Designed miniproteins, single chains, continued (4). Designs and how they scored, part 113

Each design is a single chain, and the fold is of that chain. pLDDT is the mean over its residues in the fold that is shown.

## One batch from the design tools (miniprotein)

Design m15916
Fold by ESMFold2-Fast:
Structure m15916 (fold): chain A 82 residues (1-82)
Amino acid sequence: SPAREAALSALRVALEMIDRGDYEGAKAALQTALRAVREMDLSPEQREKAIEYLQTALDAIDRGDYEKAKEAVREAIKAVEE
């Protein structure tokens, strides 16, 4: 679906931005992914799980925990793909 492709694209962009040290860009990409996930035809459990990982990634960036942020983004990718 277009929403799924948008979510996956934004999540991949977020990982690239974290690796580049562009944390403001990473947060913007994660917010784009969050909006796309809410528009996807997911089960309630899958949607809640993806949103929780996205919120974990945003919180981790704010705390300067960039490894945890990347792990959370990878888990969000898995949740969106399943």
Scores: mean pLDDT 87

Design m15917
Fold by ESMFold2-Fast:
Order: C-alpha cells, then structure tokens, then sequence
Structure m15917 (fold): chain A 82 residues (1-82)
C-alpha cells in the first residue's frame, strides 16, 4: 500500500492546500479538483468531506508548518489515519 501511495504521490509531487480545497471548502468554485487518491485517502467514511479530527491529523503531519505535505509527511498522516 505504501508503494502504491508513493507512485500516486510522485505524479503530483507535493500535496498543497489547493489539492485539499475541494474537501475543506467545497463551496469554493475556484478550488481545483482534488486528486482521486487524495480523496480516497481522506474520505475513509465515503462522505466526501474532512472531519475536524482528520484536519487535526493533517496539521500534525505537516511538520514544516508550511501548509504542504511532502511524501514523508503524507506517510506519517496515513499512519495516523490508520
């Protein structure tokens, strides 16, 4: 599963706030579409939205506090979500 996550992550390079905008603020018409694997990663309940607990885990995984997730930070987030 981690190898598959790595492969999908390499296609976008880094997860930015824009990649999560649709999940966080779906009412923003300028928000770009969230990559499918990111939606699957966070939408574990199938409701299409991030709950407050998931947002808190996202902030914990963002060790650089720059608002973006590198693969190492994403892997940490996945471990926290499981």
Amino acid sequence: KEEELKEKFEKIGVITPKHLAELIAPDDPEAPPTPEFVRELFDIDGDGYLDPEELELLRKADEDKDGTLDFEELLKLVELLE
Scores: mean pLDDT 63

Design m15918
Fold by ESMFold2-Fast:
Structure m15918 (fold): chain A 63 residues (1-63)
Amino acid sequence: RGQEVLNSLTEEQLEKLKEVRKKNPFPSDEEIEELAKELKLSPTTVEFALTYLNVEEVLKEAA
């Protein structure tokens, strides 16, 4: 499910999400709404994408 969400994103949207995650991996509901509006995505899509990116980073650190 997380992978499917990431695959639906444009390269620009994905890069912006990675940048935001690097600065703040757990944004507030307000920040998620703002980011969703900026990227033309639903807040739910942004939340899922950020969650998946956080999981990937944890797995990368474990390797």
Scores: mean pLDDT 73

Design m15919
Fold by ESMFold2-Fast:
Structure m15919 (fold): chain A 83 residues (1-83)
Amino acid sequence: DPLPTLLSVLHDAIEGIKSLSFSENFVSTLREALDLARRLGLLPRLRAELEALHQAIVENYDKLPEEVQELLGLVEEALAEAA
């Protein structure tokens, strides 16, 4: 069951954004997790975490590295698909 792993990745991403602390593979790990969730039809089950992640990105946007700022669009697309 990949759902616990996907939840863990999203929780770690939310904490990283709130603390402004990013691992070397932060962007690639999140992109891979969202792609996996989309392929498995799990985005609706991650809606609450995607909403929390979106809020964290918006609230910290001006403080984020450009590559992390670019994730905003990806998270918004995932939220639209989670509906």
Scores: mean pLDDT 87

Design m15920
Fold by ESMFold2-Fast:
Structure m15920 (fold): chain A 86 residues (1-86)
Amino acid sequence: HMEEEKQSLRAEIERLRAEVDELKAQLPKIKNPVLKSKAENYIELARKYIDEAEKALENGDLQKARFYIEKARSLIEKAKELIEYD
């Protein structure tokens, strides 16, 4: 059912945006400047992929939306690992 899948993907996009905001709020707590810079880069790239996922969803391209959601999720996980390591 396309409408249900579209709503599910929209919910995922909203969750990813919330995670990005939470990670961005944690950036000032990172003591290591190299890890902070890497986390910042992952967060910004994740935001760009979230925006691309939203565009794909608006255009009805569910396959492309899923692709960008997975890209954003991967980057968010990498940023979390850097923040947890510091």
Scores: mean pLDDT 86

Design m15921
Fold by ESMFold2-Fast:
Structure m15921 (fold): chain A 62 residues (1-62)
Amino acid sequence: MEEVEKARREALEVASQLEPAVQQWVKDRIDRIEKLLKEGKITPETAVEALRGIVDLLRRSL
């Protein structure tokens, strides 16, 4: 879904400006969300909200 890909790119872009450990944490979280989405365990809408939550967390913790 286009919205999931856009949210994923936003999360990775924000993470790319942070320390390597934070970048790896974000990548691991994204990979988990993508796996759950591909296995049909979550909806695309849930995946988008989870990815946006990562972006919000990173922006607020800075």
Scores: mean pLDDT 78

Design m15922
Fold by ESMFold2-Fast:
Structure m15922 (fold): chain A 94 residues (1-94)
Amino acid sequence: SKSAEFLHKFFEKIGFPLSLETLERLVEALSRLYGLDIDDPKRVLAALVSLLLADEDEDLERLSRESGVSLETLRAMREALKKAIKEGLLSITE
């Protein structure tokens, strides 16, 4: 999907490369859980970022169960995202 390819480039840019297969699973799970258009990469990224940066792990645990991506991987993505934000590496302002 367009969203999975967009997320693949995004996570590579912040130094946390993920397989397209993992990202397709996450995009499909986000679409099912939140009714997101899988062909809207900006909205899918915004939703994923919101979930990763949330104070509670409940949504992350639900995403893990729905996608089959481990909670450990999702937590590692959260730490990589937080680091990238601190370092000013994010360009999501389009």
Scores: mean pLDDT 81

Design m15923
Fold by ESMFold2-Fast:
Structure m15923 (fold): chain A 99 residues (1-99)
Amino acid sequence: DELARLEALAASADAEARVRAGELLLEAMDLAAKGGDLEEGARLVAEALRLLGREDAAERAAELFRADPAAAMRWLATELPELVEAFRLAGYVRAREAL
């Protein structure tokens, strides 16, 4: 079935985008935790939202992250919970790979 095959490919691409978005958010939060460049962190957060098709929210998320990374995470947990879930999974995978 051609449709089932196309749906499986789309689901795979969406899964890869979610994994990458979670990795970008993890990198942004690492920058915040180290007292690093919040402008670079904000850029990574915006890129993560664009990967998930949420370009409409990318600028707002970046603005919140620049002001308060913790507030940005609380907002994302409500606005785009799948990104925060991907972030948690990325952190878990990184921790397991370090073992």
Scores: mean pLDDT 82

Design m15924
Fold by ESMFold2-Fast:
Structure m15924 (fold): chain A 91 residues (1-91)
Amino acid sequence: SAVEKELKEKLERVEKAIKKANEVLDDESASVEEKIKAVEELIKELEELLEFLEENKEKLDPEFYERLKAAAEGAIEQAKKIKKELEEKKK
């Protein structure tokens, strides 16, 4: 379905953003600014996934929707915490 195809594309973008953020965060040579940017890109992709899930809630399996929503919300909270800690290092 069109919804399943778009969901797959959103999940692939999130997976790519997670991989990039982890690689940049683990790189001691990366600047604080580069680390913040990678985390911001991850937050953006997760927020776009949450928006898609909310807009298509009635078209998705309820258990799958609730599980994926909870995972994405938790990931956003953790990413925002990491971003705040990185921003404090700039001061």
Scores: mean pLDDT 88

Design m15925
Fold by ESMFold2-Fast:
Structure m15925 (fold): chain A 65 residues (1-65)
Amino acid sequence: MKEELAETLKELYENDDFESLKELVEKLGEKARPILEELSQDADPAVAFAAQLALKYLEESKESL
């Protein structure tokens, strides 16, 4: 799961598909936060940046409630 999420986040980030990335985060919800926090410190910069952006979208999802 973690590896699959990292690959998906990296792909969406590198393709500038921020809409799909936001939708994925909204679908996963708060339960994804621990995995996203771990991936935000990943050795692969693209994965780390994608996970950091995903965490921002997760925070926005909470604020829109």
Scores: mean pLDDT 78

Design m15926
Fold by ESMFold2-Fast:
Structure m15926 (fold): chain A 99 residues (1-99)
Amino acid sequence: MIEKAQEYYKKYEETGDPLYFAKALIYLLEEAQKENPKITKEQLEEIKKKLLELAKKGASKRELLLEAGLELAKYTQGLTPAQIEQVREEFEAAVAASR
């Protein structure tokens, strides 16, 4: 359903509302899960829930992309929780420094 992802991304560009960006990412994740069966339906639902909650809190496009990427890497690459937190800290530091 890449057409739905493109539609929601366009709405994000028009409105700046992070909820539209989260919905676009969710549609891309659903298509990715079909091609990568290492991600279970339950894991996908938890990722969707987390992205929607972050968007409701006003998370930036970068924060939503990072979260989606880390969750995908966790399930497809087998990253440990400590490795995920290290990458998050490095990304947050880089974003702060690039301000």
Scores: mean pLDDT 72

Design m15927
Fold by ESMFold2-Fast:
Structure m15927 (fold): chain A 94 residues (1-94)
Amino acid sequence: TEAIQLLTRAAGHAYRARQIELKEGNEEAAKQLQKAVEDVSQAIIAASQGDYEKAIEYAERALEHVKKSGSKHPEAKQAEEDLKQAIEELKKAK
């Protein structure tokens, strides 16, 4: 689905943002981005099972973790935008 493609893209961007933050020594930002990656993985699983309500919940948690990371890198901003789009697509699929 379009939502799963957006979630997969968001996970990739969040993962890359995490690697950049780790290289820069920003351990707290990296921890938040790791939580975002984990939540996106759960959102993908839920969406693949047709549980769009649970997928939205996990995607919204992932978005909050990206925001809490405070990462200013383009990868983190791309993850945020992909998550916002994924949430809207999941809402349309309900």
Scores: mean pLDDT 90

Design m15928
Fold by ESMFold2-Fast:
Structure m15928 (fold): chain A 104 residues (1-104)
Amino acid sequence: SMSIEEKVQRERERLVASMERARERGIETLKGVTAEQELELIAERLRAIGDLFDALLNGDREALIKTLQEFYEFAKKILTPEEVERIEEELEKTYGVSREEIEK
């Protein structure tokens, strides 16, 4: 089984690739930031998920959900609907968090 850190790194790599494809296609991105800044913000959020899984293991599920909601909000602005669906499937499969729990 993969560690939490390995799962976070896998999602980071997937998101970086998807953001690069979205920008090449002219898909809307976060306003007021460069592509590099947007990628770094998402990378920071993915890294934070590892720390929050420790909180979840100690019963702090609300903190985990909040961070995943912030990450999901950024992802929706830069990914296609199909790529967002794939992220939703991976979050449920890998982290046990449903779409209903992460939507704001």
Scores: mean pLDDT 65

Design m15929
Fold by ESMFold2-Fast:
Structure m15929 (fold): chain A 59 residues (1-59)
Amino acid sequence: PEIVTLEASAPTEEAALNALRRQVLALAAQTGKRMRMVSSSVELRDGVYVVTAVLEVER
C-alpha cells in the first residue's frame, strides 16, 4: 500500500477542510483507487488553519 500525506491551509477551518477534500478527490480520480484515512490533524498557526491527512492508497 502507498502512503500519501496531503496538506491544505486556509483562513477558516471550513475552507481548509474543503481544500483538503478537493485534494483527496483529485487523488482518488487520478489513481482510480480507494483511499483509507490513517490519521488527520487540524492546527491553527498565526490565524491560518492547517489541515493534514495521511491516507493509504489501496491496491
Scores: mean pLDDT 81

Design m15930
Fold by ESMFold2-Fast:
Structure m15930 (fold): chain A 113 residues (1-113)
Amino acid sequence: MAEGERLLKNAIELVEEAKKYADEGNFSKAAVKFTAAGILLAAASILGYEEEAKRGEEEMVKFNKYLLEREEDMKKYIEELMKKNPEAKDFLKSTFEEFIKGLKERVKKAEEE
């Protein structure tokens, strides 16, 4: 398999794993898998595999749309983390709000193209 195709395939598999964890309500594991997919796509872009990086970005945008549909479930998950870690409440709330803002901005940019 060509290196660019291998990076794309691995990134898509990580996005599928992220979706599976999100479906299970395990947003922490979903975030880890999604971040790993993003790193592989960034590597593909840096190495000049622009078409593969673009196809991977389309899959990432689909997952971002899926997460926005699950915003209430993610909010409940973060609220449970805040209950268990009251010292981190403001940090968790702020981080979640920035994460949702980032998702909305990425989806909007993709829809404007």
Scores: mean pLDDT 81

Design m15931
Fold by ESMFold2-Fast:
Structure m15931 (fold): chain A 91 residues (1-91)
Amino acid sequence: MEELKKQAEEYANKALEYADEAGRIIGGFRAPRKESLIDTAGAAVSHAFRELARRIDELTPEQVQRAADLVEKAASYYAKARKLENEIKKL
């Protein structure tokens, strides 16, 4: 159980890292605050998708591609973290 919790937190941290990298490309990204690390990661991913869509015409094609790739990676890691959290809650 502790190993699964650690893995979920590692996935959530990777999601936050990729969302933060995307935010640096998109510009003006601010980390949302939530009670849990996984909820914070979900909020960060959601915010990154919205800001990329909002600012897409302000970015170069290369910035759009790089930011999109990073947001996709962030979403993937967030999904892995949430899946593990749900599995832990069933134990």
Scores: mean pLDDT 81

Design m15932
Fold by ESMFold2-Fast:
Structure m15932 (fold): chain A 67 residues (1-67)
Amino acid sequence: MSLEERLKKLEELLKEGKISEQDYRLAKNFLSGKNPGDVKNPKITVENLKSVGVSEENAEILVKELN
């Protein structure tokens, strides 16, 4: 899945109320490689999303929907 497709799906999940605005921002920054040393469109795992502050429940949703 491309970065643009993943970002679009992330916006859909926010609009559906399946993730919080905070988790949306954290996941968007993670996918966009905005943190020092990060790459764009990285491999999505529950562990990686939790490391950037996403909740476990929302990390599991994002792994399922974005992979």
Scores: mean pLDDT 76

Design m15933
Fold by ESMFold2-Fast:
Structure m15933 (fold): chain A 100 residues (1-100)
Amino acid sequence: MEELKAEVDRLLEQIKTAIENKDFDAARKALEQLKKVLDRIIEELTPEQAREFLKEVSKKVLEIIDKAMELYPDDPEVQALVEELRKIFEEAAKKVNEKL
């Protein structure tokens, strides 16, 4: 489990770096991998533990979104990636709530 949580941290840093460098292909691949890792974490944790984990990680997600929008406020591709990141975490939270 700690390895999966560490992988989420690594993927979030990869997404942040890729967006900052406008490496949209790298950002999309990291987003796809993030979704898979989050699904695995949600399956392995209790719903309560998964909720707390998502709450903790959401803080980092918001920091990435804020930085991306600060650097590239008018870039539609950056906006699309930011929206996909939000959607991934929103869907993860919904999945956890459905198990509660």
Scores: mean pLDDT 83

Design m15934
Fold by ESMFold2-Fast:
Structure m15934 (fold): chain A 59 residues (1-59)
Amino acid sequence: DKKKELDILIDTRDELKKKVEELRSQADKSSDYQKILDKYIEAYNVASEEAEKLKKELE
């Protein structure tokens, strides 16, 4: 169960990472994209931290 939760968190993190990379190229063009980028960076950080915690519990 925890391994499945970790896999889901890793997938979520990877999706958020792709969004962040896409938005970074756009953020240089508009302050509106910077706000969106900040929200996705926050979501990525949360997912990464949860994945790290589950990984540590699994080992």
Scores: mean pLDDT 78

Design m15935
Fold by ESMFold2-Fast:
Structure m15935 (fold): chain A 100 residues (1-100)
Amino acid sequence: MKATEEEIKELEKRIEANKDASPLEQGRLYLELGIAYYEAGKPDKAIEYFEKAVELFRGLDPEGEAEALHLLSFLYRVKGEFEKADEYHREAVRLLKSLL
């Protein structure tokens, strides 16, 4: 539990230190931060950071974009927003199939 709070602080520090990093590196940090917020019981913050990760990966890393979309699908399902969860899931699957 305390380790998750420490992870959030460390990830926030890394994001500030890597503000000039590539969109892919920033996207991965936002993805990790979103996961840490979810584990800390803050799903709304997790959604914000996964949405930022989707934007950073868009057109650059379809696998990373699909991962972020899949996590958004999971969180919206947890919130009981099943229609929105299904839309994100379908978008993630569509991206992954386009790589095959």
Scores: mean pLDDT 82

Design m15936
Fold by ESMFold2-Fast:
Structure m15936 (fold): chain A 98 residues (1-98)
Amino acid sequence: SPLDLTKLSARLMAELTEIELLARQGDLDGARRAADRLVAWAREQWAQSSDKQAFIDILQRALAVMRRIGAQAAPDVRPAIDYAVAQLEALLAEAQAS
């Protein structure tokens, strides 16, 4: 992705909105694929980032917002958001361990 870290939070929120919209349309497979693409993209941004601490700080703040969105989401949409959050939390744990 050509997106730098100053845009990381905005991109994470935009992609989460797409996951929510796909889940609302009943495209649960599409929502899961969108979540998998988001996680792969975030992992690529981590690998390319020269400011590892800034990445961790941004991802932590974005995850707090995403968890709040998931908690307020409709029951049929929530699993798609929770899946994306869990995968990004796993990336955050790996990043913090490095």
Scores: mean pLDDT 83

Design m15937
Fold by ESMFold2-Fast:
Structure m15937 (fold): chain A 99 residues (1-99)
Amino acid sequence: SVEELREKAVKLLREAKRKAEELAKTTDPETSEQLREAARLLEEAAKLAPSSLQEAIDKAREAKRLLQEVTTPENASQVEEIIKLIDEAIRLLEEAAKS
């Protein structure tokens, strides 16, 4: 159902948020600030997912953009894992929008 797709997307967005917050604790201040901003956008996307699919998708895409901008050789594997969670969440939200 559309509701099941949204709920699964919310879980993935919250997992991505938690991973971004944890990475922010272990990195330089500039990267940390951008990771915390991405985490804020992911929380907003999760809150919007039940009521505003397109807004949730837009917030998740903006979080992904920030994560791509803060990728360094040192954090690349961790950032890639977070982006994979976001991409799966966006896919589920887009599927919900087509239903």
Scores: mean pLDDT 88

Design m15938
Fold by ESMFold2-Fast:
Structure m15938 (fold): chain A 68 residues (1-68)
Amino acid sequence: MSEEELEKKLDELSKRLDNATTVEEVRQIIAEAQKLYEEAKKLGNEDLVKRTQELIERAERKGIELAI
């Protein structure tokens, strides 16, 4: 996966997270974001690693809010 592809997938996941209304949707987004995090680490791109971590944290917070 290229840096450009990873950035595009991150943008798509961020939009999916904004529109997510169920815990199940958020869980799927977290799983995909974790895969992107591993790819970012393999690329050695610290900015992409940070962006994937931020997306995972946002998704985890939303999942907690929806679970309550």
Scores: mean pLDDT 83

Design m15939
Fold by ESMFold2-Fast:
Structure m15939 (fold): chain A 71 residues (1-71)
Amino acid sequence: MEPVRVTVVLEGASEEQVRRATQAAREAGAEARGRVLPGRGEVDVTAPSPEVLQRAVEAAFRAAGQALPAP
């Protein structure tokens, strides 16, 4: 299957929140890389399938303590 990728944006996130979100995405079966920027965190998530990607993104938002995006 073709790998899929998204960037999760975590507004106002700390280094610890970005680290937790990155780890949660990896534990969900995706490759993830986090970075902290002024006023936000970003987690690049690459997954082997859309199903794994959705699970990883949801895990990342929950680990950061942020509301899940809809839809």
Scores: mean pLDDT 78

Design m15940
Fold by ESMFold2-Fast:
Structure m15940 (fold): chain A 64 residues (1-64)
Amino acid sequence: MISEEELEEAKRIVELAMQKLGVKTLSDLARAVMETPPKELEEMLGIPASKVLDAIRTLQLAES
């Protein structure tokens, strides 16, 4: 269901978001994304909050 290209893109998005937000886990990243206003998060990351959350979901699904 998830392509290799989608998985690699999700990894890149998550890694950059984790570095910029200073978090170390997918759970901490998901919480930070949900707790931060979408526009502020987008300004920090240069990526829509929804896209970051989708990337987190993709990696969590791949781990399961």
Scores: mean pLDDT 78

Design m15941
Fold by ESMFold2-Fast:
Structure m15941 (fold): chain A 79 residues (1-79)
Amino acid sequence: SPLEKEIAALEGEIDRLFAEIDAIDAEAAALVAQYRAQGDLAKAREVNREKTFRISELTSEAMLLFMKKKELEKQLRKS
């Protein structure tokens, strides 16, 4: 059904957001290690702050999609 396709699409977008979060975390970890090796603790802290902000935004987006998915699943049960 169109509703089942929309639910599947939302599941795919949620998975992509969590994959992006994992990629951001890995990239930030590598960059923090590089700056720490150079003795640039200020840059390492800045990378961690930017990481935290970006991950928080993506996590909020994923939570909104989870809520939308739950609402569509309720509609599917009524169909």
Scores: mean pLDDT 89

Design m15942
Fold by ESMFold2-Fast:
Structure m15942 (fold): chain A 112 residues (1-112)
Amino acid sequence: DDVPTLDQIAQHYLELAREYLEKGKELKESNREEAIKYYLVALAHATLAATFGNEEQKEEAKKLAEEAYKGLKELEPSEEDKEIAEILMEGVYNDNPEGIQKAVEILLEHFK
């Protein structure tokens, strides 16, 4: 295929969600602020994976999102970070366009 399919794009986002989730877990004990940032980035990637993915990939994205959200909550994040995470979870579970937009914004900020 000369152009990637939507499920291939979703697979790439799932792989990145797993990578950033692992980075968040690694930093949890040593750098709380960076761990929170990586959990939000993992959750943003999971949101985009759910957006482009097939049924199986959407279920995997939900699992990764739940794990990132749980890890984030355990670190007692700010109210702003909690609100962002809740909006992202709405994107994962309900295809909410606000959650999808927030995921894009987080990823653009991360790569500045």
Scores: mean pLDDT 86

Design m15943
Fold by ESMFold2-Fast:
Structure m15943 (fold): chain A 98 residues (1-98)
Amino acid sequence: SAEELMKKMTKSIIAYAKQGKIKEAEDLGGVLAVELVKMTGDVEKAREMMEKVVEEVSKEVGQDVGDRIREAMEKAIEGYETGKPTGNPRIDAALAHA
């Protein structure tokens, strides 16, 4: 389930990035990070899965975009761990459904 969600959402992140919709790709990356933590119940396992997402994004659309997705995902995990808003409305909505 978590692996399948990761694969599907990673393809969507790459599709947005290829269209130049980097903000939408970042938002989706952060939402994916929240969902992976919720589904695994393990922040460390979610971080391992996030690294695979960033690697695939970097391979397909470049390291600069991959780094931006990493930043959005790390911010989402920090929001999950601290319970504080990230400032990104889409990521914050995903956190509120925890």
Scores: mean pLDDT 84

Design m15944
Fold by ESMFold2-Fast:
Structure m15944 (fold): chain A 100 residues (1-100)
Amino acid sequence: MTPEQLQADLEEARRRLAELEAAGADADLIEAARLGLEAVELLLTDKEKAREKLREMFELRKARYIAKLEAAGRLEDLPDEKELEELEKEFEKKIEELLK
């Protein structure tokens, strides 16, 4: 990843967080966006902490998605253990690609 690509990712992450805050989005969405921004900021200085923040962001987004499905009465659409494992694997792969 070039420094220019990282700067572009930082700008997008900051804009996304600001948009969520301005729209009065759910606290979990705002927290997930904040963790994502923190992770991108750490990519050049502490890749280990960046990985940790990205995992925290994924867990918050996953929990919020499940909670929204439950609140909507869409229990049949809840991901099963196998689907959750595949999502986790794909996300870990994306983290490794970001960290190299």
Scores: mean pLDDT 74

Design m15945
Fold by ESMFold2-Fast:
Structure m15945 (fold): chain A 57 residues (1-57)
Amino acid sequence: MLTGQEEIDAAVEAMKETLKYVKELKAKGIDLTALEIIKKFVDIFNKLMAEKEEELK
């Protein structure tokens, strides 16, 4: 089971990784739409949440 603090930490990490991804793509001349950025954030957040749940197996 995940705590509220673990969910907050996962959300913060997901935002950090999403911003890094956006910055990397912009450096390559690729601009993402707001929807694509949100989708990437959700994908990273879900991955981090799953990893935290597996750690508590």
Scores: mean pLDDT 78

Design m15946
Fold by ESMFold2-Fast:
Structure m15946 (fold): chain A 116 residues (1-116)
Amino acid sequence: MVPRRELLAQAINALRNGDIETAAKLAYELWRAGDEAEEVELTDLLNTPFSELPPEEQARLYLYAGEVALAGYFFDEAIKAYQKAIDILEENGLTDSELYKVARAGLAIAEELKKK
């Protein structure tokens, strides 16, 4: 097994158990494993506890968890993850951000697919 597939399996298992925070952290590790970008900010994010991340970065990780959930057909978990991203962005006045638009689109898609 490739390490990336093992991380994906762990993220799916966290979502299955309703642990959206762990799923968001694992989604971030999956994103990092697919992108070897040389950034100081990325290094700081990797060493910062999730709860101490800036609100925009917390919302981004919930967005990634939602995308992982959608890929696995875990629609209830995807809805919860996208809703958490939206809540964080709204609470911090970031409703004009691209992250907010993507999170709202993801929520709409997850809700539509769940109804099928």
Scores: mean pLDDT 70

Design m15947
Fold by ESMFold2-Fast:
Structure m15947 (fold): chain A 79 residues (1-79)
Amino acid sequence: DSMKAFDLVVDVMSRVYDGGLDAEEAIELFEEAAKKVPLVEGALGTTRTFVDIGMSARDAAGMGGMTGIGTVLGAMGKS
C-alpha cells in the first residue's frame, strides 16, 4: 500500500542519514523494502543508478527516496 511504501522509504533515508551507512548498506535496505512493497522498486533503481555514477551514499539515497516518494504521491493523486 502507498502509505507503507512511504513509511519504508522515509525509514531507509533516516537510517542512511543518521546511521552513516555506506552505498551497499543503503541499497540493501531499499532491496528489503522493495521485497515487502514493490512500489519501492523505483527508489531502489534510482539509488543504484546514482551510486553507480559516483554519487555519495547519502546523495544517492536522497535521490532514490525522492523518486520513491514521488511515485507514491503520483499513485495517490490518481484517486
Scores: mean pLDDT 76

Design m15948
Fold by ESMFold2-Fast:
Parts: structure tokens; sequence; C-alpha cells
Structure m15948 (fold): chain A 106 residues (1-106)
């Protein structure tokens, strides 16, 4: 059900946020960014599932946004972007994920 998927997304975002903060605190911003990429990929799949269940175009838009954000974070890693950019990108991914989960409950 959509409610079960939203619950799973909330838990995954909470767990990944902690993991990212732990990596940043350890100075491993690349690992933090890789964790963010995995979260964005997972959320894109979950919003795809919700779109299949509901036909709601809002979930399709969320899927596309997470796919595009994942592509941007992958590009930053490939181009060996500075640690400050990687940290900002990882933090932005978490914030966007939290906001999207809140919207899905509306």
Amino acid sequence: SVEEIIKEMREMVRETKKLIEDYIAAGDVRAATEAAIKLLEWLSRKFSEMYELTGNPAFLHEQINFFEMKRELQRLLEENAPDEELERAARTAIRTAEESVQRAES
C-alpha cells in the first residue's frame, strides 16, 4: 500500500541521514555522497511504485527529480568535486528527501 511505502521511505531517510552525518563527521564526504546516491536511487524506485499504484502524476514528478539529482551527484563524484561541494550535495539530497516524504503524506 502507499501508506506502507511512505513508512518505509521515512525510515530509510532517517537511517541514511544518520549514516551521512556519521561519514561527514569522519571526514569521508565521498562515502556520504555515495550513501546519498543510493538513497536517491531507492527513492526514485519507491516513487515509481507509488505512481503505478495510484496514477498520481505528483509521484512521477518526484521519481524524475530524484533520478536527475542522482545523476548530478554521480557527476560530482566522477569530476572529483571539492569536499565542500560533495558535502553540500549530500545534505541537499537528505533535505529534499525529507520534504518529498512529507509531501507524499499530503
Scores: mean pLDDT 90

Design m15949
Fold by ESMFold2-Fast:
Structure m15949 (fold): chain A 89 residues (1-89)
Amino acid sequence: AAAVDALRAAADAQIARLNSLYNRVAPPNPPQAVSDLYNARLAALNALTAQTVAQIQATGDPAIADAGIAALDAAFQQALVDLSRVAAE
C-alpha cells in the first residue's frame, strides 16, 4: 500500500543518511564504542520501521505512516547528535 511504501522510502533515506554520516565521522579502525553506537542506531531505525509497518497492516490507519516518518527523522537527529559527539572526542 502507498502508506507502507512511503514509510519504507523514508526509512531507506534515513538509513542512507546514517551510513553517510558514519562514513564521514568515523576514524579508520573506529573504537568499539563508535561501531556499537552506529550499529545500535541502525538497529533502532530498522526496528521502528518494522513496528510501524506492522501497525499500519493491523489498523489500516494512514496517520500511523505519517507518525512513523516523523519518528524516523527524530531517530536520525538523535543519532546525528550522538555520533557527532563521540566522533569529536
Scores: mean pLDDT 82

